# Designed miniproteins, single chains, continued (3), part 113

Each design is a single chain, and the fold is of that chain. pLDDT is the mean over its residues in the fold that is shown.

## One batch from the design tools (miniprotein)

Design m11906
Fold by ESMFold2-Fast:
Structure m11906 (fold): chain A 139 residues (1-139)
Amino acid sequence: SSKELSDLRHELSRKVSPEVLEKLLKIASSPSIDEIVEGILEIASELTPEELFFAVQLLRYRIILQSKDFGEAAEKLFEAGKKVEKENPELAALLYIEALRTGPEKLSEELKKEAKERLEEVKKKIKNPEFLELLDRLE
């Protein structure tokens, strides 16, 4: 809803730089989920762990709005993680965590297992200790 987007925007304005917030809101305004994923991926290396986390929250919100239920939204988050894991393991890790959090009761046990296994593999590639600490707090 427009109110939920406004509330999210207000929360983000306190936790990310104005320049990053403007870029993220432009990316998130795309009607295409694939374009949002690609837009986040292009700037992901320039973001702090917290800014990347909020980029993923914007993507999650857009996916939920375009999904029939939280199970479909979780599957789309998982597929986005797989798409980006080779180029950005930090972004992939956050996407796998959000997939597991968004519809845990509606995901197949096979998909939950694969998401957890992929999360552990991408975590091995993350060198920034601030990202690893954030991931541990989110799990």
Scores: mean pLDDT 83

Design m11907
Fold by ESMFold2-Fast:
Structure m11907 (fold): chain A 84 residues (1-84)
Amino acid sequence: TIRQRELEQFQRLLDELGLTPRQFLAMSDEEKAQKILDLEKKRRAEAKAKGMTGMDPILSLQETIDVISELRPELERLARELLA
C-alpha cells in the first residue's frame, strides 16, 4: 500500500516533468534538479500572474541538486520499479 502510493506519486512527478522512468534514470542529478527547478519557477510565475503573494522562496540550483543527490537511491529505486 505505501509502496504503491510512492510509485503513484513518483509517476505523477515524472508526468509533470515530461519524463519517462528510463529518461529519468539516464539523467544526471544536475539535469534532474534543473528540470524540477524549471517546473517550480513556471508554476510560481503563473501563480504570481494570478495575484498570489507570500509564497516560500524558490531553492537555488545547488540546493535542489543537494536534495536530489540525497534522495537519489530512493528515486532510482522507484524509477526501476516503474520499469518492472
Scores: mean pLDDT 78

Design m11908
Fold by ESMFold2-Fast:
Structure m11908 (fold): chain A 107 residues (1-107)
Amino acid sequence: SLLDALRALLEELGFSEEQIAAALAFLEAHQDASLEELSQDFESLPLEQQIATSLLMLAKEFPEVPLEVIRRTFLESLEEAKKREPDESQAIRLAYGLARDKLEELL
């Protein structure tokens, strides 16, 4: 499930159980939100919720791609983004773009 994919991603990234619980609750509350709504206030959210939003947006844009592939692609993109962008929020935004480009190429 998308919740399982998010939990696995946040555990790999070293977030606390409290941060993971908050991100999961955020994702459940926003599952039916549009891509426009999800991009609103993105940069003002806690980092774990920015990651939750990014994963949700990718899952909505690429419903044909398995969630494990989306999760792995985002994780790899985030590792690359962190090398180029020292600001954590900007690194997440860059990672979303990199992951989106990679997933487009799989179609």
Scores: mean pLDDT 86

Design m11909
Fold by ESMFold2-Fast:
Formats: structure tokens, sequence, C-alpha cells
Structure m11909 (fold): chain A 80 residues (1-80)
């Protein structure tokens, strides 16, 4: 299903972002977050992509990545 394909894509990209977290600056993580949301939007509904963008924003805020969180919030709003 499209939702299952989107979740697999999200899981793969989140793993890639996770591998970069400790060594990457916030601006680089923001680029990866943007790319991830764009990929989710290609394979899922706008509503699901917006929810996944909100999830990424909250995760980035929790990890102290304000630029990545900002990009995810802007993408979530754009998809609504």
Amino acid sequence: SEVEAAKLTVAGQLRLIGDALDGAPDERIAELVRETIDKIAEVSTPEQAAEDADFLAKTAERLGLPRAAQVAREKSEELR
C-alpha cells in the first residue's frame, strides 16, 4: 500500500538521519529533513506527509536541532 511504502521510505531516511545525528551540523540535518519530507510527499497523501513532517519537527526540537525543526514545520504547513 502507499502508506506502507511511505512508512518504509520514512524508516530508511530516519535511519540515515540517525546515523548522521552526532556528527552533522543542524543545517545538514535540515537538508536531510527537507529531502525526507519531499520523498514522503511523493509516495503518500498530503495529510500523511504533513503528519510525518510534524513528527520530524518534534523529534528535531527534542534533539536540539532548531533549523531542522523549522524546515519540518514549514514543510508541514506547506502540505496542508
Scores: mean pLDDT 72

Design m11910
Fold by ESMFold2-Fast:
Structure m11910 (fold): chain A 85 residues (1-85)
Amino acid sequence: MRKQQAGVEIDEMVDEAVKNNLSLDEVVQRMKELAKKYGLSLEELVEVVSDVLMDLVMHGDLSDENTRKKIQLLLQVLDRLEEEV
């Protein structure tokens, strides 16, 4: 349940980040704060972000530029978080 709720907030955060051109550093910081809110470890945060990315790849419209930007941002976030695990 905690991971599912975190995943919904991550999806909303990434949508907002793409629409408002938020920096990678700001998005990573917000995701870490979200992890603390839900009591997730850094490894669990990586798992949730990966799940959001996979859902978007499987069910998102890849012809949409915003969907592709969200995928790219999630990949960059995962790369940054995995450096700390």
Scores: mean pLDDT 82

Design m11911
Fold by ESMFold2-Fast:
Structure m11911 (fold): chain A 95 residues (1-95)
Amino acid sequence: AISQLQQARDILRQAGSQATGDVRDGISSIGDGVDNAIDYLQQGNYQQALQTVNNVIRGLDRLIQRVSDDPSLRQQIQQARDLVQQARDQIQQQI
């Protein structure tokens, strides 16, 4: 779970460097959510980690809709979303 979230964070940092305005702000906010989920997992707080990851997935889904005109950025956000989804499934196994 932590490894997938770290990979998602790295992808979001790269995506954020290419984005501007509201999309960049959205990527930054979602990145903060990923960092919070990692912190909860390191503390063994799987319930809070799951809630945070669910919020991150919703944020990523909204960003994917917003960046439909940028195929490269959309692909990076979808890759991050898939990694966060994998992390969610692993966290759910611990509860």
Scores: mean pLDDT 85

Design m11912
Fold by ESMFold2-Fast:
Formats: sequence, C-alpha cells, structure tokens
Structure m11912 (fold): chain A 61 residues (1-61)
Amino acid sequence: SDEAQRALQAQQDVERLTALLPEIEATWPPDVVALVREGLREAQATVDAASPETLQRARQL
C-alpha cells in the first residue's frame, strides 16, 4: 500500500539522516542543521504513526 511505502521510506530517511547528523552538525551552518533536524522529526512522526504490521509488509516488498 502507499501507506506502507511511505512508512518504509520514512524509516530509511530516519536511519540515513541519524547516521549523517554528527557530520552535518560539524560541517554545515546552524540553519542547514535546523532544516535537517526538522526533516528527521517529520520522518520519525511518519514512522511512529505506522503500525508494526504495516512496516513489516513494506520491508517484504
């Protein structure tokens, strides 16, 4: 479903941005860091709104 695909994409975004965040904070201006943190919050909210079953289905596609 579209919801499952959005949840999977958001989970991938959370994992990727979380891994890159220390380098971004060290390298980029505070304004850019704030935008990245906002994007991470939005992606995390999408993951949190998804059921575990929805995420499991998306991962098997």
Scores: mean pLDDT 78

Design m11913
Fold by ESMFold2-Fast:
Structure m11913 (fold): chain A 70 residues (1-70)
Amino acid sequence: EKVKVYIKTPPEQVEKVKEAIEKNGGEITSEKRIGDYYIITAIIPKEKVEELKKELDKIPGTTYSVLPLE
């Protein structure tokens, strides 16, 4: 089963966020610049959500939301 993750991060952290997503088997579905930050949307295996959260918590200025896929 997969879930959708929305990640808000500053420009200097975008590459670290992408690496964390890919490391945890995620697929980046969109990347948008909004003002002084980026919103990255990814689909990730449900089993990898906790590991992704741990990696994202290490990245300064980064916040996220996890939503179930319909």
Scores: mean pLDDT 81

Design m11914
Fold by ESMFold2-Fast:
Structure m11914 (fold): chain A 91 residues (1-91)
Amino acid sequence: DKETLKRMYEIQKRKLEELLNSLPEEKVINALNETLKKFGEKRPPVKSKEEAIKYVKEKVDELLQAELENDEERASKLLRELSLFLALLQQ
């Protein structure tokens, strides 16, 4: 059910935002910029915690869209990027 999937992602996105807001700004910025560097993203580094949170939320939305479209390759890449970011936050 697409509506159930959308609700689950919205809940996960809120929990992720709460987690990121509870962590030091430098830790969040450094973890995301290291993730962006390793995945070869063609964009400037994030400069603030607010920008980092916005980017991560956008990636969660992109993952939802990839899953709704059955785009396995895009979903797999987004999952790997988000997983690396979360792993770096634990270090």
Scores: mean pLDDT 84

Design m11915
Fold by ESMFold2-Fast:
Structure m11915 (fold): chain A 95 residues (1-95)
Amino acid sequence: SLERKAAQLASAAAILAIGTSEQAKITMGPEDKERVEEIEELAKRLNDALIAAMRDPSKAPEARRLAEEVGERVGDALRGAAEAAIEAAELIEKI
């Protein structure tokens, strides 16, 4: 059902945001701590917006906008990490 798929997607996004935050807390400095807290606050706002949209479909566009913003910020951080990992793997393969 669409309802189940939407819930799974929201859960996956939340887990990904938490996972990024936890990893950052292992290696971060003071400035990175503020960045992590900003992402956590944004993820919380997304969760609230999704709940509001489920009750009032007219609020779905705002939930989508927040989801895109969370996705971009987390995606940029993960893309950088993924690109670095790919480059490292390619370097190892060329040895």
Scores: mean pLDDT 60

Design m11916
Fold by ESMFold2-Fast:
Structure m11916 (fold): chain A 105 residues (1-105)
Amino acid sequence: SMEEIIELAREILDTLKNHEDALPLLVLPDLSIYPNFYKDIPNPVSLKIIEEKIKNGEIKTIEEFIDLLEQMYNGYLKFFPEDSAQRYVAEEIYNLAKKLIEEKA
């Protein structure tokens, strides 16, 4: 059911938000530190943005949830250098998300 899918998305998101390395993905990058982020990444996504979309009813399917996670991951891969902590963390969090989706969906 839609309610079961939304609850699953919330449970997965809470696990991702509580990951020890999740801080760079919790909120969008600071504009004063990364002024070009919002120019290079239109419609950027963070874990907090996904949380708000779940809360306001914008996510109704597991596929929509996965798409937002992919948008977040791809944005970080596009903007941050391959040797950056931000890219490493984005890869770790996205791989954890895929594992949890496979195990629970």
Scores: mean pLDDT 85

Design m11917
Fold by ESMFold2-Fast:
Structure m11917 (fold): chain A 61 residues (1-61)
Amino acid sequence: SRVDRIVGEALRRLLSAGLSDEQLAAASARIGELVAQYEAGKISVGELEARIREIVDEALA
């Protein structure tokens, strides 16, 4: 699915960046919460993609 591609790309970027286990866990937890909100119908797939991108960009800054 598009969601699986969005999440997979985000996790690949985070894993390749050499983040600490704590930083990776924190970013992954935030992504998981956004996926849960999408599955509950609270956000669109476009909003999910944008917010996941923000999490990745923040973690890699």
Scores: mean pLDDT 85

Design m11918
Fold by ESMFold2-Fast:
Structure m11918 (fold): chain A 66 residues (1-66)
Amino acid sequence: MLSDEEAEGLVAGTTPVPKEFAQTIVDFLRQVDHPALTEEREAEILTGEKVLPEELRRALAPVLSA
């Protein structure tokens, strides 16, 4: 599970998605059918080199904010 600090960093766009959670984040965004989740963005999340774009961070905020 993501720690509270990791979750806040993901939502704030200061931390890239940890590789161990990248698939889980992609699966969640696919489940909610988010229009900003493109194949290119999925690949970027899975490689773990980039922070999430603003629209995807906004989608995760209500789920990850404790």
Scores: mean pLDDT 72

Design m11919
Fold by ESMFold2-Fast:
Structure m11919 (fold): chain A 74 residues (1-74)
Amino acid sequence: SMEEEIDAAEKLVLGLIFGKVSLEEVKEFFSTLSPEQAKIVAESIDKLLAQQPDLPEEVKEQLREVREHLLELA
């Protein structure tokens, strides 16, 4: 379902932040999302970046790269 796929996507974003999943794994899963799902996840990443300015710069760069990938799919 849309809700379950969005929840899985958000858990992968958290896994990326905590170094538990690779950028490649996140991108591969996100390539399976619909354009509508990709847009929702990209907006979630934007909110996360705004709410968590103290994240390490390397993590922020990975989140921006994932966001750009999602917007290309949308």
Scores: mean pLDDT 82

Design m11920
Fold by ESMFold2-Fast:
Structure m11920 (fold): chain A 96 residues (1-96)
Amino acid sequence: MEEAIKAAEDAGYRAAVRTTAGQLPVDKQMEVGERAGKLAGEVTEEALKLPTILDASLYVSDKGMEIMEKNPGIEGLALGTGVVNGGLVGLNVYRS
């Protein structure tokens, strides 16, 4: 579980930074990355409590979409993308 959560945090951070590259200054890219990583870890931890990989994947996708809806613009896109990418990576690591 801890390994999967860490993988989700790392992947979520990288995805968010990549999404904001060229759109935001570097300090803001890192701030959004840190937020996305933390959210990806939290969402992955909750998803891993679900009985099937399908339920877990749908939960990750739903949370990513919810985050994008609540946070308009590039930051929301980066946070949502980070959560979805990070969460799916975390689930893959856990089930490997």
Scores: mean pLDDT 84

Design m11921
Fold by ESMFold2-Fast:
Structure m11921 (fold): chain A 69 residues (1-69)
Amino acid sequence: ETRELALSALRAVKNYVEDKITDPEEKARKLEALDRAIELLQSGATPEEVARVLEEAGFPGLAEYVRRL
């Protein structure tokens, strides 16, 4: 299930950002983008729309993963 795989990946990266990013500004910015991507995906947005949000937020690998699903 494409959407479930994408949601799992987004949640895993969100946990990584919460645990590993120590700069408060970078953490807040990245978490905001990840939450936006999760909202878009849950609202029925296309993988391409979700991938663009992730790419602009500095997650090009995650964006490409979502596009491949």
Scores: mean pLDDT 81

Design m11922
Fold by ESMFold2-Fast:
Structure m11922 (fold): chain A 101 residues (1-101)
Amino acid sequence: SMAEELEKRRKELEARIKKLQEEYDAVSTQINKRIEELKKESDEMLKKAEEARQTDPEKYNKILEEFRKKVKEQAPEIVKLMNERDRLKSEAERLKAELEK
């Protein structure tokens, strides 16, 4: 039946959309976790930097340099996850458009 074939295609698209949404959520959780970790490390380093600024300007500069290095090391990994998330979103939206015609 044509109706049975259409229903099967709808269910297959819905299942793929669900899988993409699950993967999107997993990647988004990883991004948020890495951002929160960097934020906490940033806050910690900024507090140490402020304390050092009052006592030792050289130590202040070293803390800021260490912070910049950590950001540079983490940024490529976060960018990769963000690109993967965007790819998953685009694929899910494409399949949703097919489902809606």
Scores: mean pLDDT 84

Design m11923
Fold by ESMFold2-Fast:
Structure m11923 (fold): chain A 60 residues (1-60)
Amino acid sequence: MSEEELDAEVREALALIWVGIAKNDIKQGNLDAAKELAERLRSLGFTEAAEEVQKLIDEA
């Protein structure tokens, strides 16, 4: 396994963790925190994860 492959897996794991945190924030009614996490995910290149969080915010 190359360092590049390991980094990609770690980045995916981090994105999943942040999406989980955002879902918890939405359940608690903290939409602002979830929105900030979506923007952070987008800035880091996790566009799909950011869009998933944004859709959950829009549905709440």
Scores: mean pLDDT 77

Design m11924
Fold by ESMFold2-Fast:
Structure m11924 (fold): chain A 93 residues (1-93)
Amino acid sequence: NADLDKLKSLLDEAKELLKQGDTTGALSVLGEALSLLEELLQSASADELPTLRELVDELLSLTNEVLKKTADVNKAIGLVLSVLGLKLELESK
């Protein structure tokens, strides 16, 4: 799935930005990953849901890493809460 590959690529980009100390860039890319994951969930078949659950867990992990390192705590908290909401939505399916 090309869109799942794009989502994974965005998560890998966020990891590289965090490695470079670019927490602002990482927050931006993780926000894009969240939006793509939300769109994928709207059209997901039942057999795609396990992969989306794995990707939301990775997104949550990276967003929590940004939260620990960023000065923009409020923006990072907002993203964590949005990712947690999406994780709950995925677990309800």
Scores: mean pLDDT 84

Design m11925
Fold by ESMFold2-Fast:
Structure m11925 (fold): chain A 87 residues (1-87)
Amino acid sequence: SKELEEKVKKFEELVKEVKELIRKLLEQGKISQEEANKYLLEVEILEGIALIAIGVGKVINDDDFALEQLEKVIKELEELKEELEKK
């Protein structure tokens, strides 16, 4: 579906933005290496959830399931991005 394709693109862009923010904050000394590692692990977990949801949705031919899970992941990435931007 078009909505699923749009959500996947938004998810991919958001992952890139969050990883870049983590890198920049670490380089600026605004977060420790330990904090950076924890944030990167959170992103990796969210990426895993999104990829599994997309894959399952394809196998069962149900985009609504994939959309619901992807929307949750996008929301959590947006919240993480907002937290990082405050540093």
Scores: mean pLDDT 86

Design m11926
Fold by ESMFold2-Fast:
Structure m11926 (fold): chain A 93 residues (1-93)
Amino acid sequence: SMADIQKTIDNFQQIYDKANSVKSDVNDPDMNKNIFDLDISIGMMYIMYGIKSDVSSFDKVIQQGKDSGKKIIDILKTKNPKVSKDMQDILNS
């Protein structure tokens, strides 16, 4: 449903915001790339939502956002396990 799409956008935004709040403490070159890729997925979903794209059209961009989010979570498992766990709970909600 479109409500599920909005919830997914909100969840990705929360993960993005948390990642940006801790990125300065993370010495990993892939962190910035995955934050950037997640931002692109969020932006694309907002554009698609605005033009009233079919729900099924979101499947690829949602999967790309999930993949970027999972990579951020994995980087943080060692460096900030509490934030990693909080992000995983958001991603699974």
Scores: mean pLDDT 88

Design m11927
Fold by ESMFold2-Fast:
Parts: C-alpha cells; structure tokens; sequence
Structure m11927 (fold): chain A 76 residues (1-76)
C-alpha cells in the first residue's frame, strides 16, 4: 500500500506535468487572459501543496492539490 505522502507527491507530479502540457498547448493556440490567470493560480496551488507536503501537513497539501485540479479543469 502506497503511503499517503507518496500518493500526494505522485498527484503533485502529475499536476505539474499536466500544467506544463496545457501551458504549451494554450501557448500554441493563443491562450485567453482567463486561461493564463487559471494556469497561474494552478501553478501557485501546486507550489503550496509541495511546501505543505514537505512540512508533513497532508491536509493542507490535499486542499491545494484539489484546488489546482479544479483550476486545471477550468483552463481546459
């Protein structure tokens, strides 16, 4: 069974990869100001999730991951 911290780290890595891919796709297509704002907020929440996870604050890490996932879905 994967430890909760390792599972959250994997989710953060997946979100970072998805944000990078979406940023590239939207740059190629011409992103709207709204999409740029959503991506910036998504990156900010991923950074906060990484910081929370490093401190062992799994609850805060989960909340920031959830918010990043919501923002990424809206940007797509």
Amino acid sequence: MEAEGERLRRRIEELKARLAELTQQLTDKGASAEQVRLLAQGYAHVSEAERALEKGDLETAREHIRRAEELLAQAE
Scores: mean pLDDT 82

Design m11928
Fold by ESMFold2-Fast:
Order: structure tokens, then sequence, then C-alpha cells
Structure m11928 (fold): chain A 100 residues (1-100)
């Protein structure tokens, strides 16, 4: 029941929500360095999604996930929300890739 266009729209919406979580969490922790790096990776992933290069988008979001896992406390609920968001978007990107 999902078209590729609907799936792509859901992925782009997920990336926008992820940007909001990144801004809130990195601002709360006073980590402008991680905010800049994470937002740059999300922006590159969005560019790849718009180009329908889902493999490249996955690679950028896997890099973002590694940064979150490396630099944030795994017990922090906001870090867990960012990780859950990243994992959800990566799953949708893998689905989009299989539909091509």
Amino acid sequence: SFSLEQLKANILGGLELLRTLVRIHTDRLDRPDLREELLALVDKAEEAVRAEDYETAIAYLEQARALVERHFDPADPMARRMLAGLEGIIRLLREAKELE
C-alpha cells in the first residue's frame, strides 16, 4: 500500500524531525561542535534521498548514529530518541532501496 513516493516523503519528514531532536539535544548539552557535525550529516543524507541515492543516504546516517553512540550518554532519554529516529529512517531507506 506504500508507493515509493509516499515512502520518500516519510523519509524526508523523518529527517526534519531528526534535525529538531539534534538541535534540542545538542543545545541542552552545550555541544555546538556535535550539532554542526550531526546536522551536516543529516543535510547530506537529505541531498542523497532527493537524488534517490539511498545507499549514500544510509551511509551518512550510519555515520550520524556512530557519532551519537560515541559522544552521548546511552542512559540519556534524548540520546535514545535520536538513536531510535536514526534507526527508523535507516530502515525506511533500506525499504526504498529494495523498491528500486
Scores: mean pLDDT 87

Design m11929
Fold by ESMFold2-Fast:
Structure m11929 (fold): chain A 64 residues (1-64)
Amino acid sequence: SEVVDKLVEAARQRGGFLTAEELYRLAKELGLSDQQIAALVEHAAEKGGRLTADEVRELVESLL
């Protein structure tokens, strides 16, 4: 999935993780639904405010 690959690459370029705020902005730009974006942001909050590249891949693949 192009969405998965773009979010994973963004995490790698930013030190191996995306913050809840970065996930919100990037997922919105990539056309994810408000429900999918909310799920990503909530999971990031539960993980201390960020997701690793691997966590981004697993979670986004589960939402698509």
Scores: mean pLDDT 83

Design m11930
Fold by ESMFold2-Fast:
Structure m11930 (fold): chain A 85 residues (1-85)
Amino acid sequence: MEAAERALELIREVAERTKSLELEVLEGLALIAAGVGKLTGDERFALEQIVRLARRAVELAREAGDEEGARRLEEAVEELEEELE
């Protein structure tokens, strides 16, 4: 969950920096996924959804020209994927 919280923070930072509405929507969806995981106890499902959303956030960060944000998000995605193994 700490890696998921870092990914959520990075999505928020990139959304705020780029002013991307699509990244703001992805942050909201990732927060919902985290909330569902806590509510149901299905932490693995929550992590799987957050990984998918964070990978999409990498693409959107690059499209917005935030290469540093994209790089940090890629690092967070790799850490999250390791938690799923």
Scores: mean pLDDT 81

Design m11931
Fold by ESMFold2-Fast:
Structure m11931 (fold): chain A 91 residues (1-91)
Amino acid sequence: SAAEKEKEELKEAIKKGTEEIIKDLEKAGLYEIAELVKKLIEGDYSVAPELKELLAEEARREAPETPEEEIERGAELAVEAVIKAAEFLKE
């Protein structure tokens, strides 16, 4: 059906988008963050706290005047997005 085709097209788009994000992280020299994103998208949810902390540390390094609350929230949302992508790809 059209709905099944749309689900498959969305899964393919999420896969390609995640691969592109990982490549961009590697190009930026963020190899550890890229590796944790790979593990998380593959279903290793145990790396989520470490990924959040590394994302927060990188945000503090790049934009040190950003309020800590915004840094923490941004890192949380980024990790949540990867987890939701991983969950969708499992279906």
Scores: mean pLDDT 85

Design m11932
Fold by ESMFold2-Fast:
Structure m11932 (fold): chain A 64 residues (1-64)
Amino acid sequence: MSEIEKLREEIDRVQAELDALTAQAKASGYDPELLKQEMDAGAKLVGLSALLLVKEKELKREEE
């Protein structure tokens, strides 16, 4: 398995967590603790997406 495959799997998991947290926050009337977890998950997703782009760009340069 490549690092890129692992990153995509992690992104998919974090996206699923974010969707679940968003649904739970909405159902709870926007619990501040759930909103914080949603923000933390969103920040993690952004970081992983940026890292994936860097890794894909580097791999493409090596393989052309």
Scores: mean pLDDT 79

Design m11933
Fold by ESMFold2-Fast:
Structure m11933 (fold): chain A 65 residues (1-65)
Amino acid sequence: MREVVLLQTSIQLLAVEEGGKATVREEDGRLYVYVSGMSEEAFERFKEKALELGKRRGIEVEVYR
């Protein structure tokens, strides 16, 4: 629970840094991230970083645009 909340917050902040917004949904211990307002380049950077954060915390992350 706590690790999921921290990861969700980190992902949302990362989306703001890339100039967009992320909506995060948790299902069965996995995070589904939906992104809006980003350029294609920003989305690729965001996706790479979000997946890396999930891997470091042992939580599966899927990113959609």
Scores: mean pLDDT 82

Design m11934
Fold by ESMFold2-Fast:
Structure m11934 (fold): chain A 57 residues (1-57)
Amino acid sequence: FEEEREALIKDGEEAIEKARERSKLGDTEGGDLLAEGYETQIETGTNSLNNMLKEKK
C-alpha cells in the first residue's frame, strides 16, 4: 500500500506540474483546472488507500 500510495502521489504531482507548465505557456484556465482536478484525484486516492490500511489494522 505504501508503494501504491507513493506511486499515485508521484504520478499526480507530475501531471500537476505538466498542467502548471501548460498554464504558464498560455492556457492558464485550462492548466489550472487540470491541476485542480489532479490534486483532488490524489487526495481522494490517498484517502481511500489510508482508509483501507486503517480497516485492516
Scores: mean pLDDT 72

Design m11935
Fold by ESMFold2-Fast:
Structure m11935 (fold): chain A 59 residues (1-59)
Amino acid sequence: MSDSTRYGFSQSGKEAYGLSDEVIEKIIKEAEEKSVGKSGGQQLIILNDLLVEEVKKRK
C-alpha cells in the first residue's frame, strides 16, 4: 500500500472515529496480509471494509 494511502486512512480513522494509531496500524497490517497478491484496488476495498467493521464494533 502507498504511504499516501496509509496516511489518508490513518487521518480518516483518527479524525472521523477517534481511533488510536495502534488500532489504525492493526487494520492496515491485516488489510495488507489479506490482500497479498491482490491489486491495489482490492487492497483498498479490504482496508475500507476492516475500518468500517472496527468502527461498528466501537459505536
Scores: mean pLDDT 73

Design m11936
Fold by ESMFold2-Fast:
Structure m11936 (fold): chain A 97 residues (1-97)
Amino acid sequence: SAKEEAERLFKRAMELAERAIELLERVAAEDPSAAPILRQLRTSFEQALKNKDNWVLFAVYADEAASAALAGARMDPRLRPVAEELQEATRELNRVL
C-alpha cells in the first residue's frame, strides 16, 4: 500500500540522514571549516524529527538536510551518494503521500 511504501521511505530517509551526520562529524573532527555545514545538517534533521508525524513537512526538512550533506561532499566525497539517495527518498516520499 502507499502507506507502507511511505513508512519504508521515511525509515530510509532517517537512516541516510543519520549516516550523513556520522560522516560529517568525522570530517568536522579534523577540519573545523566543516562545523557550520554539520550544524546546518543537524538543524535540518532536528526539524525533520520534530515533524516525523507529518510526512510532508518531514520530507521538506529531510531534503534541506540532503542539501547540507551535498555541501559537505566537497570535504568528503562519500557524502555525495548518501545525500543523493536522501534526496531521492524524499522525492519518492512526496510522490506516495
Scores: mean pLDDT 86

Design m11937
Fold by ESMFold2-Fast:
Structure m11937 (fold): chain A 94 residues (1-94)
Amino acid sequence: SVFDELREELIEELEEGKEALEEKDWEKFKQEMREVEGLVLRILYDPRVPEEKKRAVRELVAEFLGRAEEALKNKDWEKAVEIAEEAIERLREV
């Protein structure tokens, strides 16, 4: 489905963001998060995606970004990686 394709693209971008966190590359991580935001907007504005899936993606990504930002504020790169892994796993279940 269209949603399955967009979800796979979003998972790939989150995996690239996780790689940036593992490298402790803040600029690369910010760039990957801009790509994630663009994909979330594509999902939210695509009329072929069910409203339930749009809501699930929006809530999941918002929670991920908030938790990752807090971990990074505390300079806890390992925790930020764990948060990204959890978000990727949860996104596969949407």
Scores: mean pLDDT 89

Design m11938
Fold by ESMFold2-Fast:
Structure m11938 (fold): chain A 82 residues (1-82)
Amino acid sequence: SAYDALKKAIEDATKDALEAIRESETIGGAVGAVLRLIGDILDAAIKNGIDLSKAPADIQAAVDAALAATMAALREHAEQLA
């Protein structure tokens, strides 16, 4: 289904973003990985015809979890680079 495809795309993009943050040598590089995640989520939602503001609770939870995980990783990585 379109919802299953979007959920998988969010999970895959989150894994890629977390890896990119971990491998970033600069804070700017890590921020770039988070911005790419947001772009990937938006593109996947458009491709699957899903309005994220009106999406089912499980899709909204997946987006929230992705952003929370990557923001936490970004903060931790920024502290390690400081």
Scores: mean pLDDT 85

Design m11939
Fold by ESMFold2-Fast:
Structure m11939 (fold): chain A 61 residues (1-61)
Amino acid sequence: SRAEIERLRKEIEEAKTVEEIVEQIRRGAALLREHRDDPELVAELRKVLSEASEKYLELLK
């Protein structure tokens, strides 16, 4: 649901460690698999996972 995606986005924004962001990426990937038949939710989840990937790279500096 959109509420699950919004919650995921907030968790990603609040993540401060590599371990925290990796856990959110795993959660996002699981949601992507669950909603693979919903192209609108898939598009939203891909955006959130892209944001998580950017944060992961920032935390590795």
Scores: mean pLDDT 81

Design m11940
Fold by ESMFold2-Fast:
Structure m11940 (fold): chain A 56 residues (1-56)
Amino acid sequence: SNLDQVRAQIQDLSMRASDIVNRYRQTGDENDYQQSQQISQQISQLVTQSTQISNS
């Protein structure tokens, strides 16, 4: 289902975000920070989509 696909994407992005945050903690690299913010925004959008699908 579309909901299962969205949940899988959220899971994948969450794991990627964790890796980038851990890298940022070690390096202080602003590029890693910006990338983590972008992924957080993508997760937020997918969570909203999953809620809309669930309410259908």
Scores: mean pLDDT 82

